Designed miniproteins, single chains, continued (5). Designs and how they scored, part 82

Each design is a single chain, and the fold is of that chain. pLDDT is the mean over its residues in the fold that is shown.

## One batch from the design tools (miniprotein)

Design m19023
Fold by ESMFold2-Fast:
Structure m19023 (fold): chain A 75 residues (1-75)
Amino acid sequence: SEAEDLVKKAEEAEAAGDFEAAARLYVQSAEIWLKQGDLQKAAESYRKAGEMYAKLGKDEVAKALFDKAAELEEK
């Protein structure tokens, strides 16, 4: 799956300390999951992206992603 491949790349970027690349890859995977109707996997990937942005000190962006993940979990 393209989304699963992006998650693996995001995990590799995260392990390397490249939190900006990891965040972008997690957002891309979440968008693909969302288009496929997998709301739980989309929420998980948005939450991971939020964690990456929080590590970068981008708290406003992180909050928006956490809020997006929470909304998807309620569906």
Scores: mean pLDDT 87

Design m19024
Fold by ESMFold2-Fast:
Structure m19024 (fold): chain A 61 residues (1-61)
Amino acid sequence: MENLEKILEESIKRLREEAPKMKFPLTDEQVEEIAEALRDIYRGVEKAIELSKKGIKLEPL
């Protein structure tokens, strides 16, 4: 579903607006770097969820 990608983009946009109003002010450069990291992490999490839903069995270690 494409709604999750929309939510990610909205979250990044929201972060840009709230960053200077947070207790720890972030620069625009830091926000952009975080946005790229979030997209990378988000794609990884999405992949993991999809694999889990396909019934991949994790062996107990």
Scores: mean pLDDT 68

Design m19025
Fold by ESMFold2-Fast:
Structure m19025 (fold): chain A 115 residues (1-115)
Amino acid sequence: SADEGGARAGAGGGAGGLAAARGEGGHAAARAAAEAAGAEPPEEGSPVEAAGSAGRNAALTAGADEEGIRAAEAGGRAAGLGAEAGTGAARAGGAVAAIGGGITAALSAGGRFAG
């Protein structure tokens, strides 16, 4: 069950990160994350909050443990911030590098669990 939870959380994080990389809005990233994890899509609101909630809900739906839920929520928030700031801004460096790192970590986690 934990392995299945991790795989679905990773898939959600990966889909959200991909949407962010495409320069889609935070809501698009949140919807992509929810869809990939089989979770309910978030309501319209703050893109960052929506992406975080999508990540958390994806992990909860997948039956992830507390650490998995927190990781998915953090990954979702990072994807939402990246999408809202735009992919160009995410490559600017500085504090934005932390957002890029979060997205990359989510994608790497997704690849590891899916593979």
Scores: mean pLDDT 55

Design m19026
Fold by ESMFold2-Fast:
Structure m19026 (fold): chain A 63 residues (1-63)
Amino acid sequence: NREEELLRKLINSAKFLNESQKKELFELVKELKLSPATLGVVLTKAEKEKLSFEELVELLKEA
């Protein structure tokens, strides 16, 4: 699945997340049916603003 591969690639490129957080984020993104484009925007914002994992999760739930 190309979309799943892109989601995994985006999450794996997020250097501020550990492996456990990356797995949880992938499951959340799939549950929320978020597009790679939406995930990319949110991850960029989280890195730029130094958001915690919990803040990132809240932001994704509101997307």
Scores: mean pLDDT 82

Design m19027
Fold by ESMFold2-Fast:
Structure m19027 (fold): chain A 82 residues (1-82)
Amino acid sequence: SKEELIKKGDEYYKKGLEAMERGDFKTAGDYFVKAGEYYLQAGDLEKAAEYFRLAASAFIKSGDVKKALEYGRKAVELEEKL
């Protein structure tokens, strides 16, 4: 259900924040990607874009410029549909 997808997205978002706090930026990026994917499946494009931008920021901090660019572009593409 949409409600279950949102709940899963919120759980991964929280895990991403906890990973950021401990400096595990690669893991934080991976969790923010999962949060964005769940919100995208739920039809919440605004929250999906927000979480893909957080993932891009985390990947920059981890040194993964390629993933940062990939998820930054996904966020922009979703924002263009709003």
Scores: mean pLDDT 91

Design m19029
Fold by ESMFold2-Fast:
Structure m19029 (fold): chain A 68 residues (1-68)
Amino acid sequence: SMEEVIKKAEELVKEMKRLLEEFLATGDEAVFEKLLKIGQELSELAKKNPEVQKLLDEFWEEFDKHFR
């Protein structure tokens, strides 16, 4: 269902935030690669779900504050 997809997207965003904090603490490129892979999975879900796109956009806005 759409609710299950949104819940899964929220779990993926939470994991991306955890990986971002780990990358900022360690500088480990392998951690960053994991973050990007989850971001790609979430991007595919976002193609069919505008609420998932909103979650992804909010994450990348926060991400940009650290790197741009």
Scores: mean pLDDT 84

Design m19031
Fold by ESMFold2-Fast:
Structure m19031 (fold): chain A 77 residues (1-77)
Amino acid sequence: MEKEKLINEVIELARKLGLTDEEIQYVREKLKEMTIDELKTVVEAARAALEAGGTPEQKRALLDFIDGAADYNRARA
């Protein structure tokens, strides 16, 4: 419930940042591996990226952050 709400919020923010449907599917799978606290951090990072103007560099930084956080969780599992 809480986790699904956070995942949906990240996806909405990612869509506003200009991620493609393919990138959004990839991100959704990565977000499923994250904890609630990590998802809250991703939401804050995505909002900050949008407030900074949502540049291609900010979009790439967000994707790199999500990928790194998911890999860290898999290594810990």
Scores: mean pLDDT 74

Design m19032
Fold by ESMFold2-Fast:
Structure m19032 (fold): chain A 55 residues (1-55)
Amino acid sequence: MLEEALKRVEEEWKRLIVEDPSLAPEEALQRALEAVAPTLSPELLKQVQDALRFS
């Protein structure tokens, strides 16, 4: 599930970058995450955010 969720975010991020190359990579990633978030459980969304954020 986590890997599939990350793949969805990556696909959406790639689509956004192609559609608007002027978007900063971080902004495009945030928008991709927001677009995918409604399809994820709160727990899975947290795991995706943790995986994308290096602490």
Scores: mean pLDDT 76

Design m19033
Fold by ESMFold2-Fast:
Order: sequence, then structure tokens, then C-alpha cells
Structure m19033 (fold): chain A 58 residues (1-58)
Amino acid sequence: SLNELIGKAQEVVDKNPEALEAAQKKGKEAMKKTPDDPAKAIEEAAKAAIEKGKELGL
């Protein structure tokens, strides 16, 4: 669910500041694509943070 995804992303960004930067960039892009859907921006940002965390946690 979205809440579970957000929880995972927060855990990753706490340990990996680079994940926060990735989340911010992706969230901004999502806001441009779907400005009337902030949940989509949050979801995209969370996914970006998790993916970056995976790369850093190799």
C-alpha cells in the first residue's frame, strides 16, 4: 500500500541522504505530470528513494 511504501522510503532516506535527493527530483517531475494528484508525486518520490537505497545498499 502507499503507507507501506512511504514507510520504506523514509527508512531509506534516513540512512541515505542521496535517496532523499532522488525522491525530491522524482516528486517534482511527478507534480509536473499530474499536478492535481499529489498522491502520485508522493508515490513516485517514495519509489525513487527506495530504488536509490537499493543501489547504495549493494
Scores: mean pLDDT 77

Design m19034
Fold by ESMFold2-Fast:
Structure m19034 (fold): chain A 58 residues (1-58)
Amino acid sequence: STEARRAAILEALADAPEPLTAAELAERTGLSPSTVRRLLDRMLAEGRVRREGRRYSL
């Protein structure tokens, strides 16, 4: 589900010691890069994640 995929991305960001790229998030979560990018764009708009350049964090 979309909710489970969002949770996986948030968990990966929470567990990471440093901000992650969309490609690194795809690798860590097993999600496709297109899915990760779409969900990150939505979560960024919602204020749930932060972006600095190409890297994302909570």
Scores: mean pLDDT 86

Design m19035
Fold by ESMFold2-Fast:
Parts: structure tokens; C-alpha cells; sequence
Structure m19035 (fold): chain A 97 residues (1-97)
């Protein structure tokens, strides 16, 4: 399997909560997703909470499924529907040999 990490920064906590719900719905509806979790930054012993930041981890059966998700109209629409979205970063992850 392959993992996609999605990092989002929003303008405020209301936008963060809307982003989490919208992104989770888009991920859950997409065929080819094996598992996912959406997390907010709450606490860090060596840092500070960032209440406007989200991270989603999405597991796919294949590189093709991950690429199809990244190119999907549903993902594009979900991101467009998030008011106050400041930044998005997509990081492809794969187990090392």
C-alpha cells in the first residue's frame, strides 16, 4: 500500500473544523481508499498547539489509486469548498525497502 499525507492550514478554528469535515467526507467517499485519519494539532511537549492546522493520512491500495484521488474532481471541489484555506501540501509516502 501507499500513503498520502495532506497538510492543511486554515485561517481560524471554524475553518479548520469545516475543512476536517469536508476532507473526511471526500476521502471516505473515494473508491480505492483502504483507511484514513484526519487529525488536528492539539498539543506538543516540545512545541505549541496550532489550532489552525490539520493533517490527514490516507492509505491506498496502489500508486494508481493515489494518483486518481489527487487528480479527482471530488478532491478539487472539496478543497474549493473550504472557506479560509490558507495552505495545502500533499506528501506521498511509501515504505522504505
Amino acid sequence: SVTLAIYLETADEAARDAAAATLAAAIAAFPGVLDYKVERVVNAVTGRPDPTRLVAYVEFASEEARRAFLGSPALRQALADIPGLVAVEFVGLKSLP
Scores: mean pLDDT 77

Design m19036
Fold by ESMFold2-Fast:
Structure m19036 (fold): chain A 90 residues (1-90)
Amino acid sequence: VEEIANGTHLTLKAGDKKVLRLRKGDSITITAAEGATVTIKVLEGEVLVSVDGQTTRLRPGESLTLKSGESAVITAAEDSVIEVEATSEA
Protein backbone atom coordinates (compact mmCIF):
# COMPACT_ATOMS: atom_id res chain seq x y z
CA VAL A 1 0.00 0.00 0.00
CA GLU A 2 1.45 3.34 -1.14
CA GLU A 3 1.01 6.57 0.89
CA ILE A 4 0.03 9.26 -1.62
CA ALA A 5 0.51 13.01 -1.21
CA ASN A 6 -2.28 15.58 -1.50
CA GLY A 7 -2.36 17.11 -4.99
CA THR A 8 -0.69 14.14 -6.74
CA HIS A 9 -1.58 13.60 -10.41
CA LEU A 10 -1.20 10.02 -11.70
CA THR A 11 -1.50 8.97 -15.34
CA LEU A 12 -2.09 5.21 -15.53
CA LYS A 13 -1.11 3.14 -18.57
CA ALA A 14 -2.45 -0.33 -19.41
CA GLY A 15 -0.85 -2.81 -17.00
CA ASP A 16 -0.44 -0.33 -14.12
CA LYS A 17 -1.96 -1.29 -10.75
CA LYS A 18 -1.57 0.59 -7.47
CA VAL A 19 -3.07 0.42 -3.98
CA LEU A 20 -3.11 3.95 -2.56
CA ARG A 21 -3.70 5.27 0.97
CA LEU A 22 -5.31 8.72 1.10
CA ARG A 23 -5.77 10.88 4.21
CA LYS A 24 -9.14 12.49 4.97
CA GLY A 25 -9.50 15.78 3.08
CA ASP A 26 -6.76 15.03 0.52
CA SER A 27 -7.44 15.13 -3.23
CA ILE A 28 -5.59 13.44 -6.10
CA THR A 29 -6.13 13.36 -9.86
CA ILE A 30 -6.15 10.09 -11.83
CA THR A 31 -5.95 10.14 -15.64
CA ALA A 32 -6.49 7.14 -17.91
CA ALA A 33 -3.80 7.15 -20.62
CA GLU A 34 -4.87 6.81 -24.25
CA GLY A 35 -5.87 3.20 -24.92
CA ALA A 36 -6.36 2.44 -21.19
CA THR A 37 -9.42 1.92 -19.02
CA VAL A 38 -8.86 2.70 -15.30
CA THR A 39 -10.96 1.09 -12.56
CA ILE A 40 -11.00 2.90 -9.20
CA LYS A 41 -12.18 0.64 -6.36
CA VAL A 42 -12.56 1.59 -2.70
CA LEU A 43 -11.12 -0.98 -0.29
CA GLU A 44 -11.51 1.07 2.93
CA GLY A 45 -13.05 4.42 3.87
CA GLU A 46 -15.03 6.67 1.53
CA VAL A 47 -14.14 8.86 -1.45
CA LEU A 48 -15.84 11.37 -3.73
CA VAL A 49 -14.95 10.93 -7.41
CA SER A 50 -15.56 13.84 -9.78
CA VAL A 51 -15.47 13.12 -13.54
CA ASP A 52 -16.53 15.74 -16.10
CA GLY A 53 -18.52 17.71 -13.49
CA GLN A 54 -20.33 14.64 -12.07
CA THR A 55 -19.53 13.60 -8.48
CA THR A 56 -20.05 10.04 -7.25
CA ARG A 57 -19.59 8.83 -3.67
CA LEU A 58 -17.84 5.47 -3.42
CA ARG A 59 -17.86 3.23 -0.34
CA PRO A 60 -15.90 -0.03 0.28
CA GLY A 61 -16.50 -2.56 -2.50
CA GLU A 62 -17.79 0.10 -4.95
CA SER A 63 -15.92 1.09 -8.10
CA LEU A 64 -15.92 3.57 -10.98
CA THR A 65 -14.34 3.17 -14.42
CA LEU A 66 -12.54 5.87 -16.40
CA LYS A 67 -12.40 5.60 -20.20
CA SER A 68 -9.31 6.38 -22.29
CA GLY A 69 -8.26 10.00 -21.80
CA GLU A 70 -10.68 10.70 -18.89
CA SER A 71 -9.54 12.31 -15.64
CA ALA A 72 -11.06 12.01 -12.18
CA VAL A 73 -10.48 14.08 -9.06
CA ILE A 74 -10.65 11.80 -6.03
CA THR A 75 -11.28 13.47 -2.66
CA ALA A 76 -11.04 11.39 0.51
CA ALA A 77 -14.13 11.92 2.71
CA GLU A 78 -12.44 9.65 5.29
CA ASP A 79 -8.98 8.08 5.61
CA SER A 80 -9.23 5.69 2.66
CA VAL A 81 -7.51 2.91 0.72
CA ILE A 82 -8.25 2.64 -3.01
CA GLU A 83 -7.12 0.28 -5.74
CA VAL A 84 -6.48 1.80 -9.19
CA GLU A 85 -5.93 -0.60 -12.09
CA ALA A 86 -5.45 0.21 -15.78
CA THR A 87 -6.24 -2.35 -18.48
CA SER A 88 -6.33 -2.04 -22.27
CA GLU A 89 -9.60 -0.75 -23.81
CA ALA A 90 -10.09 -4.13 -25.61
Scores: mean pLDDT 85

Design m19037
Fold by ESMFold2-Fast:
Structure m19037 (fold): chain A 60 residues (1-60)
Amino acid sequence: MELTPEQLEALRALAESMLGAVTPEQREAVREQVRALARRLGLSVSTVQQQIQAILDASE
């Protein structure tokens, strides 16, 4: 449940990609990156998605 600064930076990059994703193809690419990051960090896809949503909510 403790995220490193490096993990937070990766999540911010994905959140930025989500904000810039205006086409279905770009959104699908971000979803693939979420799955890859979840696997690399040993987290569930749901956990990574929740962290990205928290970053997006803070940006609104």
Scores: mean pLDDT 74

Design m19038
Fold by ESMFold2-Fast:
Structure m19038 (fold): chain A 103 residues (1-103)
Amino acid sequence: MVEELAELFLEKWPEIAKEVSKYSHLSSDAKLVLAAYLFQKEEKLSVEETAKAFLYYLKNYNEASDEKIKEIFEKGLEELKPIVSEEDYKKIEEIVKEIKKLL
């Protein structure tokens, strides 16, 4: 189930990457956090489903440590704050909080 959501993210990546590419000035960390939010929004996923899918992706496909994942999402969220709307920021913050809870 979680693996299937991670594979769905990879399938949807070309569409998500096109939207993320509009923010060429963002770090890789911020782009990944934005990609998580866009994936949640497009596929109408819960915060928990999105968090679990991205944790599976980062741990199994990118071999990222818990510490590295925490750093990516904390730094990415901070960088996105001045760039996204307040409403979008709050939704992204919920994803980051859930990821940190599941680590």
Scores: mean pLDDT 83

Design m19039
Fold by ESMFold2-Fast:
Structure m19039 (fold): chain A 63 residues (1-63)
Amino acid sequence: DREAARRALEEALRFLRELPANTAVPPEVVERFREAVLRYLEANWDEMDEKTRREVAEALEQE
């Protein structure tokens, strides 16, 4: 549901924000983040503001 997807996204973003700037993100973390982002996008795409969409797009591009 939307709330679960949002929480998963928030947790993934929190984890990424706490990594040092030049730290390689483990593949497992990237995959988890991608899943959280895709679930959130599927549930909330039409209701997301541009800032949130931009943050999501940037995180996905960091593969």
Scores: mean pLDDT 65

Design m19040
Fold by ESMFold2-Fast:
Structure m19040 (fold): chain A 70 residues (1-70)
Amino acid sequence: ESIKALEELKEEVSKKDKITKEEFLELVEKYKEKLSPQSVEALKTFADLADEHTSKEVVHVLNALIELEK
């Protein structure tokens, strides 16, 4: 289920204060088969906005996607 994959991604990201674009894209690829195509595209688009993201920003995006999947 896509919601569970987003929650797992959220847990992985929350273990760190910051995540690089490369590290985040690797996590998205790891969960890709469990994520909806729309969520994968949104997360890749978000990743491309900066070379580094705070966990707080990533968690905010993941929470928004979880609400859209409900």
Scores: mean pLDDT 81

Design m19041
Fold by ESMFold2-Fast:
Structure m19041 (fold): chain A 58 residues (1-58)
Amino acid sequence: MMEELKKKLTEILKKAGVPEDLAERIAGTLALAVEQGLTSEEQAIEAARRLGEALAAA
């Protein structure tokens, strides 16, 4: 279910220091990409970790 993936991605981004509202938007976009078959769940999780680190470092 995409809601579970979205929550997991949001938590990863928030732990990296991304503000909650932005984390939810990014997580929603990544979850939608998985739903549309553009990427895998594993790739979305990796992307969330990398984006969180990049945004915290910027």
Scores: mean pLDDT 80

Design m19043
Fold by ESMFold2-Fast:
Structure m19043 (fold): chain A 67 residues (1-67)
Amino acid sequence: KKAEKLREEAKKLAELLKKMNEEERIEYLKKIVEEKTGEEVDESATYEELLLKLYEINAEEVLEEAK
């Protein structure tokens, strides 16, 4: 199921991010969000805001599959 896959991917992402410093985490998440949305991310965005945005994008995909 897609939700199960997203949970595993989130766990792997969390482990990867633990190995990065704050600047690396922000740059990595910014790149992923920009690739998924096609929009430039605000430079003032925090690590937590970027992580929530990525989660929101993935949740929208799950909801679209339910329609």
Scores: mean pLDDT 70

Design m19044
Fold by ESMFold2-Fast:
Structure m19044 (fold): chain A 59 residues (1-59)
Amino acid sequence: GPELYRAVKDYVAKNPNELSFKKGDILEKLLEVGKHYLVVRNLKTGEVGFVPKEYVEKI
């Protein structure tokens, strides 16, 4: 099944490749990019982009 992450706090995107999200949002992992970022789909909004790993936890 999909590898899912939960946002542990709110985040505001700093560039157009990043996603903004809210604490509790469920994010589907699409790619792992280095040690600091994931590319995810936000299951609430359907948006795809980069998120910092420190703002999310694997569920």
Scores: mean pLDDT 88

Design m19045
Fold by ESMFold2-Fast:
Structure m19045 (fold): chain A 59 residues (1-59)
Amino acid sequence: NEKIEKIFREYVKKKGGSDFAIDLVLERGALDYSIVDELYTEGFLTKEEYEEAKKYIDS
């Protein structure tokens, strides 16, 4: 959970996003497969982290 949140924050910051936007996404539970897939495609997740993130969402 916290590890994926940290990677997501780093990803959004690299795209010029704000901490406020990140907090809104996390508060609404919008960390879903599309966001995880984008993080993996952009290279912010290793294959292992990507698989862990999908298992977390499946829970």
Scores: mean pLDDT 64

Design m19046
Fold by ESMFold2-Fast:
Structure m19046 (fold): chain A 102 residues (1-102)
Amino acid sequence: MAKKAVLVLGSPEIAELAREAFPEYEVYTQLEVLEELGLGSQLRDLSDEELARLMAEHLKSRGVSEALVVDASPERIELAVRALRELGIEAEGLTAEEVRAL
């Protein structure tokens, strides 16, 4: 089966919301991905565009073919969705409010 993921760009509270709403999906948080890449201490030095690229590349390396991007910021969601789609991942964005409405 194709690997499905939720990418959470924001707080741990949004990650818990995503795990509850999408139990069939593997949940990745931006902080956990940066820690796996050895970049956790550099989070504040990376632009939103660089963060989006790093997240997309990591999900691609893990064999993710379908991803939902969840965050409070529509602009950050758009950047991550674009980066994922450029790598051939089927990606769609949802705000934390839209996920709560499910």
Scores: mean pLDDT 81

Design m19047
Fold by ESMFold2-Fast:
Structure m19047 (fold): chain A 80 residues (1-80)
Amino acid sequence: SIKDKLIEAVKEVFKDLPEETLEKIIEIVEEEMNSDKPWAQKMRDIAVKSGEVLLEGGVPEDEALTKVALLVQRLGDILS
């Protein structure tokens, strides 16, 4: 299913992070995908919220930015 592909993308991008961090990002992706927002806004909101979770979890800003960009790219590829 598309949901399983989205969850797998989060797990692959953030594979070296704590399970609690992965769970929070999966919840963000699922919540945004279930919203009626335009696709571009969903991607921006996923990027912003996921980035905030990473920074709060102590991930350096440059690494957080790189991982969030990779996540958005992978989600776009799945949904295109």
Scores: mean pLDDT 84

Design m19048
Fold by ESMFold2-Fast:
Structure m19048 (fold): chain A 67 residues (1-67)
Amino acid sequence: DKEELIKLLEELIEALKAGDEERARELARQIASLGHPGTATVVERAIAEGDLEGAIRHVEEELKRLR
């Protein structure tokens, strides 16, 4: 549901800001289970490439579109 997705996206942004890769992957998997597998792909790629700032911007844009 939309409220659950918003909560998970906000928690994902905080995990990415903290550099908590394990928590970020867990949250991305939960978001994928809600029908948004693209977020998991972006997070995994960003971690592999060291581009956490890019991942944060992407998730923030997704969150803005939901509001």
Scores: mean pLDDT 82

Design m19049
Fold by ESMFold2-Fast:
Structure m19049 (fold): chain A 59 residues (1-59)
Amino acid sequence: SDATLERLKRKAEELAKKYGLSKEQQDELIRLAEELARAGVPVERGEAYLEGKADILSK
């Protein structure tokens, strides 16, 4: 749903700030958020995937 996409995109932006990610890495997280929303992943699970990806990108 559009609501799920907007929530996951917002989470991706929040995580990018939290982890000090570059614009390129933030765009990668937003792309993942779009893919998760398209696949119908529930918001809570999608947020967990985004947190894991942000942690990996920060290393």
Scores: mean pLDDT 86

Design m19050
Fold by ESMFold2-Fast:
Structure m19050 (fold): chain A 70 residues (1-70)
Amino acid sequence: MEELEERAEEALRAKNYEEAARLLEELAELAPEELRPSLLLSAEIARLKAQGASEEEIREFYRERVAAAA
């Protein structure tokens, strides 16, 4: 798990969002159930960034997901 976290952080730092999304999805499968929704949300955001989504689109997506979860 720790090694996957480090690789995901490196991918995000390198702006390799496609790889970061994949690694975050793998982390979600290995993570405790309480952390899984947050990791999956991070993976979805990384996929949006990989597809060229704007920061405005990402903020709106995050806002809608947080509102739906509340």
Scores: mean pLDDT 77

Design m19051
Fold by ESMFold2-Fast:
Structure m19051 (fold): chain A 95 residues (1-95)
Amino acid sequence: DEIIKYLEEEIKKESENTAKAAFMLGLLYEEQGKLEEALEYYEKAAKLLEKDPSKLTDLAVTYFALSKVYEKLGKKEKAEEYEKKAEEALAKARA
């Protein structure tokens, strides 16, 4: 509860740590089995990371997390979409 509150406050600050805080909230909700909440925070992290071309590796990791959560929810087409996006982001990071 205190960790979740801390991360929510970091998101409110809209700092360079906002994407990381959103990703960590996604992980915490996923560990609790709250897959819909995990998706919301991973999607927020991805949206923030998409704006920064220096964060392609972090973006790829976030897309892989989204893919895995969609797979757990039985949304195979969405899981495959995010897996592709993750692979594309990794390829660009290594260019």
Scores: mean pLDDT 82

Design m19052
Fold by ESMFold2-Fast:
Structure m19052 (fold): chain A 70 residues (1-70)
Amino acid sequence: MEKQIEGESLLSLGRMYVSLAKKLLSQGDKEAAIEAYEKAVELFEEAEKLGHPEAKEYKKEAEEKLKEVK
């Protein structure tokens, strides 16, 4: 249960960082948006390691956005 709760929390945090990155990008804060996407990728990678396969898709989307912003 601890791993499941932790992974779910990481998925939620990762999604929050993606939302934050989109907001920062819309405000012209490209550098801050890049940092937020990088954090989201890290969080999704950790969630995947904890057994959340959904994290793979979220990570891939965040990495693609990060590449577009760079």
Scores: mean pLDDT 80

Design m19053
Fold by ESMFold2-Fast:
Structure m19053 (fold): chain A 61 residues (1-61)
Amino acid sequence: LAYEFAIKSYPYVDEAHYELGNALEALKRYDEAAEAYKEALRLNPDYTLAKEKLEKVLALQ
């Protein structure tokens, strides 16, 4: 299934999106940071840090 390929890279790409969100947030690009955190959560719905960051940047924007 297509899921097999996605599952193999899953653990690394959620962190990459989270780190991208952190970098964008540091640049005060809150809308772009929110999208990056949202992608991290789409890949790992239990990513508590990404959820907290998403809520913060959405409140600012």
Scores: mean pLDDT 74

Design m19054
Fold by ESMFold2-Fast:
Structure m19054 (fold): chain A 65 residues (1-65)
Amino acid sequence: SAELRRALEEAARRLAAALEELRAATTTEEVTRAIGRALRALGDGLHAALEAKAMDLFAEALGSG
């Protein structure tokens, strides 16, 4: 699942960056923006993982083919 691996790596990088922004944030606006970025990264990663798992389970149910 190269697609899943890539999506999770991208989501992880975006999440890490958002958490660094959150740690440096000193205003409510900066905190809100950092949290928004973190939640979007988590959502994208979760959706990618769910889609990949569904496809893997479907492929397994059909057997090797």
Scores: mean pLDDT 83

Design m19055
Fold by ESMFold2-Fast:
Structure m19055 (fold): chain A 65 residues (1-65)
Amino acid sequence: MRERLLARAEEILAENPEIPEEVLREAEELLAEVLARNELAPEEEEAVRKVLLAQLILKKKAEEE
């Protein structure tokens, strides 16, 4: 499951090379909440960051439609 989420997240990020600063901040805030509750390896932290960024990008696009 994690591998599928990461692969999809990387695809979304590749399709959206310019990420708004608001999305970057929200992703970092959400990541900080995840890190406060879960001890993650650096590789896992990067995977979670990518998934959060991709989800926020999709949410923003849905709100604009």
Scores: mean pLDDT 76

Design m19056
Fold by ESMFold2-Fast:
Structure m19056 (fold): chain A 57 residues (1-57)
Amino acid sequence: SEEEIKEAERHAILGIIAFSQGDLETARELFEKALELAKKLGDEKAAKTIESYLSQL
């Protein structure tokens, strides 16, 4: 749904902010939540992008 897409995007954005601030644990938690939502929505491109962020933590 559109609401679930916005929730996934929100978690990803907050994860990027946490990562930029050096809060790696918070970034990991936020990216993991965003990844779960992307997979649930079948958004393979978003899932791959989020997995690339997680690989840098």
Scores: mean pLDDT 84

Design m19057
Fold by ESMFold2-Fast:
Structure m19057 (fold): chain A 103 residues (1-103)
Amino acid sequence: DAAEVVEFALRLAEELGLSQETLDMLRELLEEAKTSNSPAEYAARRIGMLLGAHARILGDDETAERLRELGDKAAAALAAGDRETAFAYIREGLRLVAEAENK
């Protein structure tokens, strides 16, 4: 479900040592996902959009666009029932955020 996808992203973001801003965005999205009964595909797109917006604020428009694309790809994989591929795209996106925050 949506909450499971966001919880996966949040746990990985904590392991990667991402900024408090990124962790707070994912925590807010997790609470939204728990209360809204949204599909998992929606959560994946929302993660991509929020992380992309954060990357733009950091001055990295290329990473922002890549994060949006990865969110869309993760959503498509979830719609196809391929959770392993979806979670691989989410991992890639969070690694890009870690790189952007260390510039």
Scores: mean pLDDT 85

Design m19058
Fold by ESMFold2-Fast:
Structure m19058 (fold): chain A 60 residues (1-60)
Amino acid sequence: EALEKARELFEKSIEAAKKGDMKTALDYIDEAVKLLREAGVSEEEIQRFEDEVYKKIAEL
């Protein structure tokens, strides 16, 4: 549930970045990270998700 919602937020972040809206992209990443922390996901696992999202944004 929380992982699925966070994945949707990360996808929205990438779409915002594609549009050049980096502020909105970062806001979605922050929301996804907060959701994962509240769901008890480890900091190491959260960092891995963030790294993958930032990598995809950097490749745009």
Scores: mean pLDDT 83

Design m19059
Fold by ESMFold2-Fast:
Structure m19059 (fold): chain A 68 residues (1-68)
Amino acid sequence: SSARQRAQQLAIRGANALHEGRYEEAARLFEEALELQPDSRAAQVLLARAYRGLGEDERAAELLERAR
């Protein structure tokens, strides 16, 4: 679907931002991807990594616990 394609593109951009250490941008992109695909385990894990990059360890742990 077009929503799935948009979520995939957002996740790719987020992963690139994460690799470059742009954690705020990465978190925003993964949050947008999850709005389109809330069940994306991959996006949840990558968002948690972005939160850890920002020093938001509690927020990252909470997200991963909810994802299970």
Scores: mean pLDDT 86

Design m19060
Fold by ESMFold2-Fast:
Structure m19060 (fold): chain A 61 residues (1-61)
Amino acid sequence: LAAVVAALKAGDAATAIALAVAAAAQGASAAVIAAIISTLLAAGQTATAVQVVNAINATLA
């Protein structure tokens, strides 16, 4: 979560998406994934939040 927040503060949405996908692949809980999505929405990054959800679903399916 902290690494995703740092990437967003740096303005790097692609890195934030990649870190969120990596966290999910490494067994991050649904609560952690929800926290990442909530952080993106709070930052006004709605498109990035949608992309994270889609990327995680595609990777873990």
Scores: mean pLDDT 69

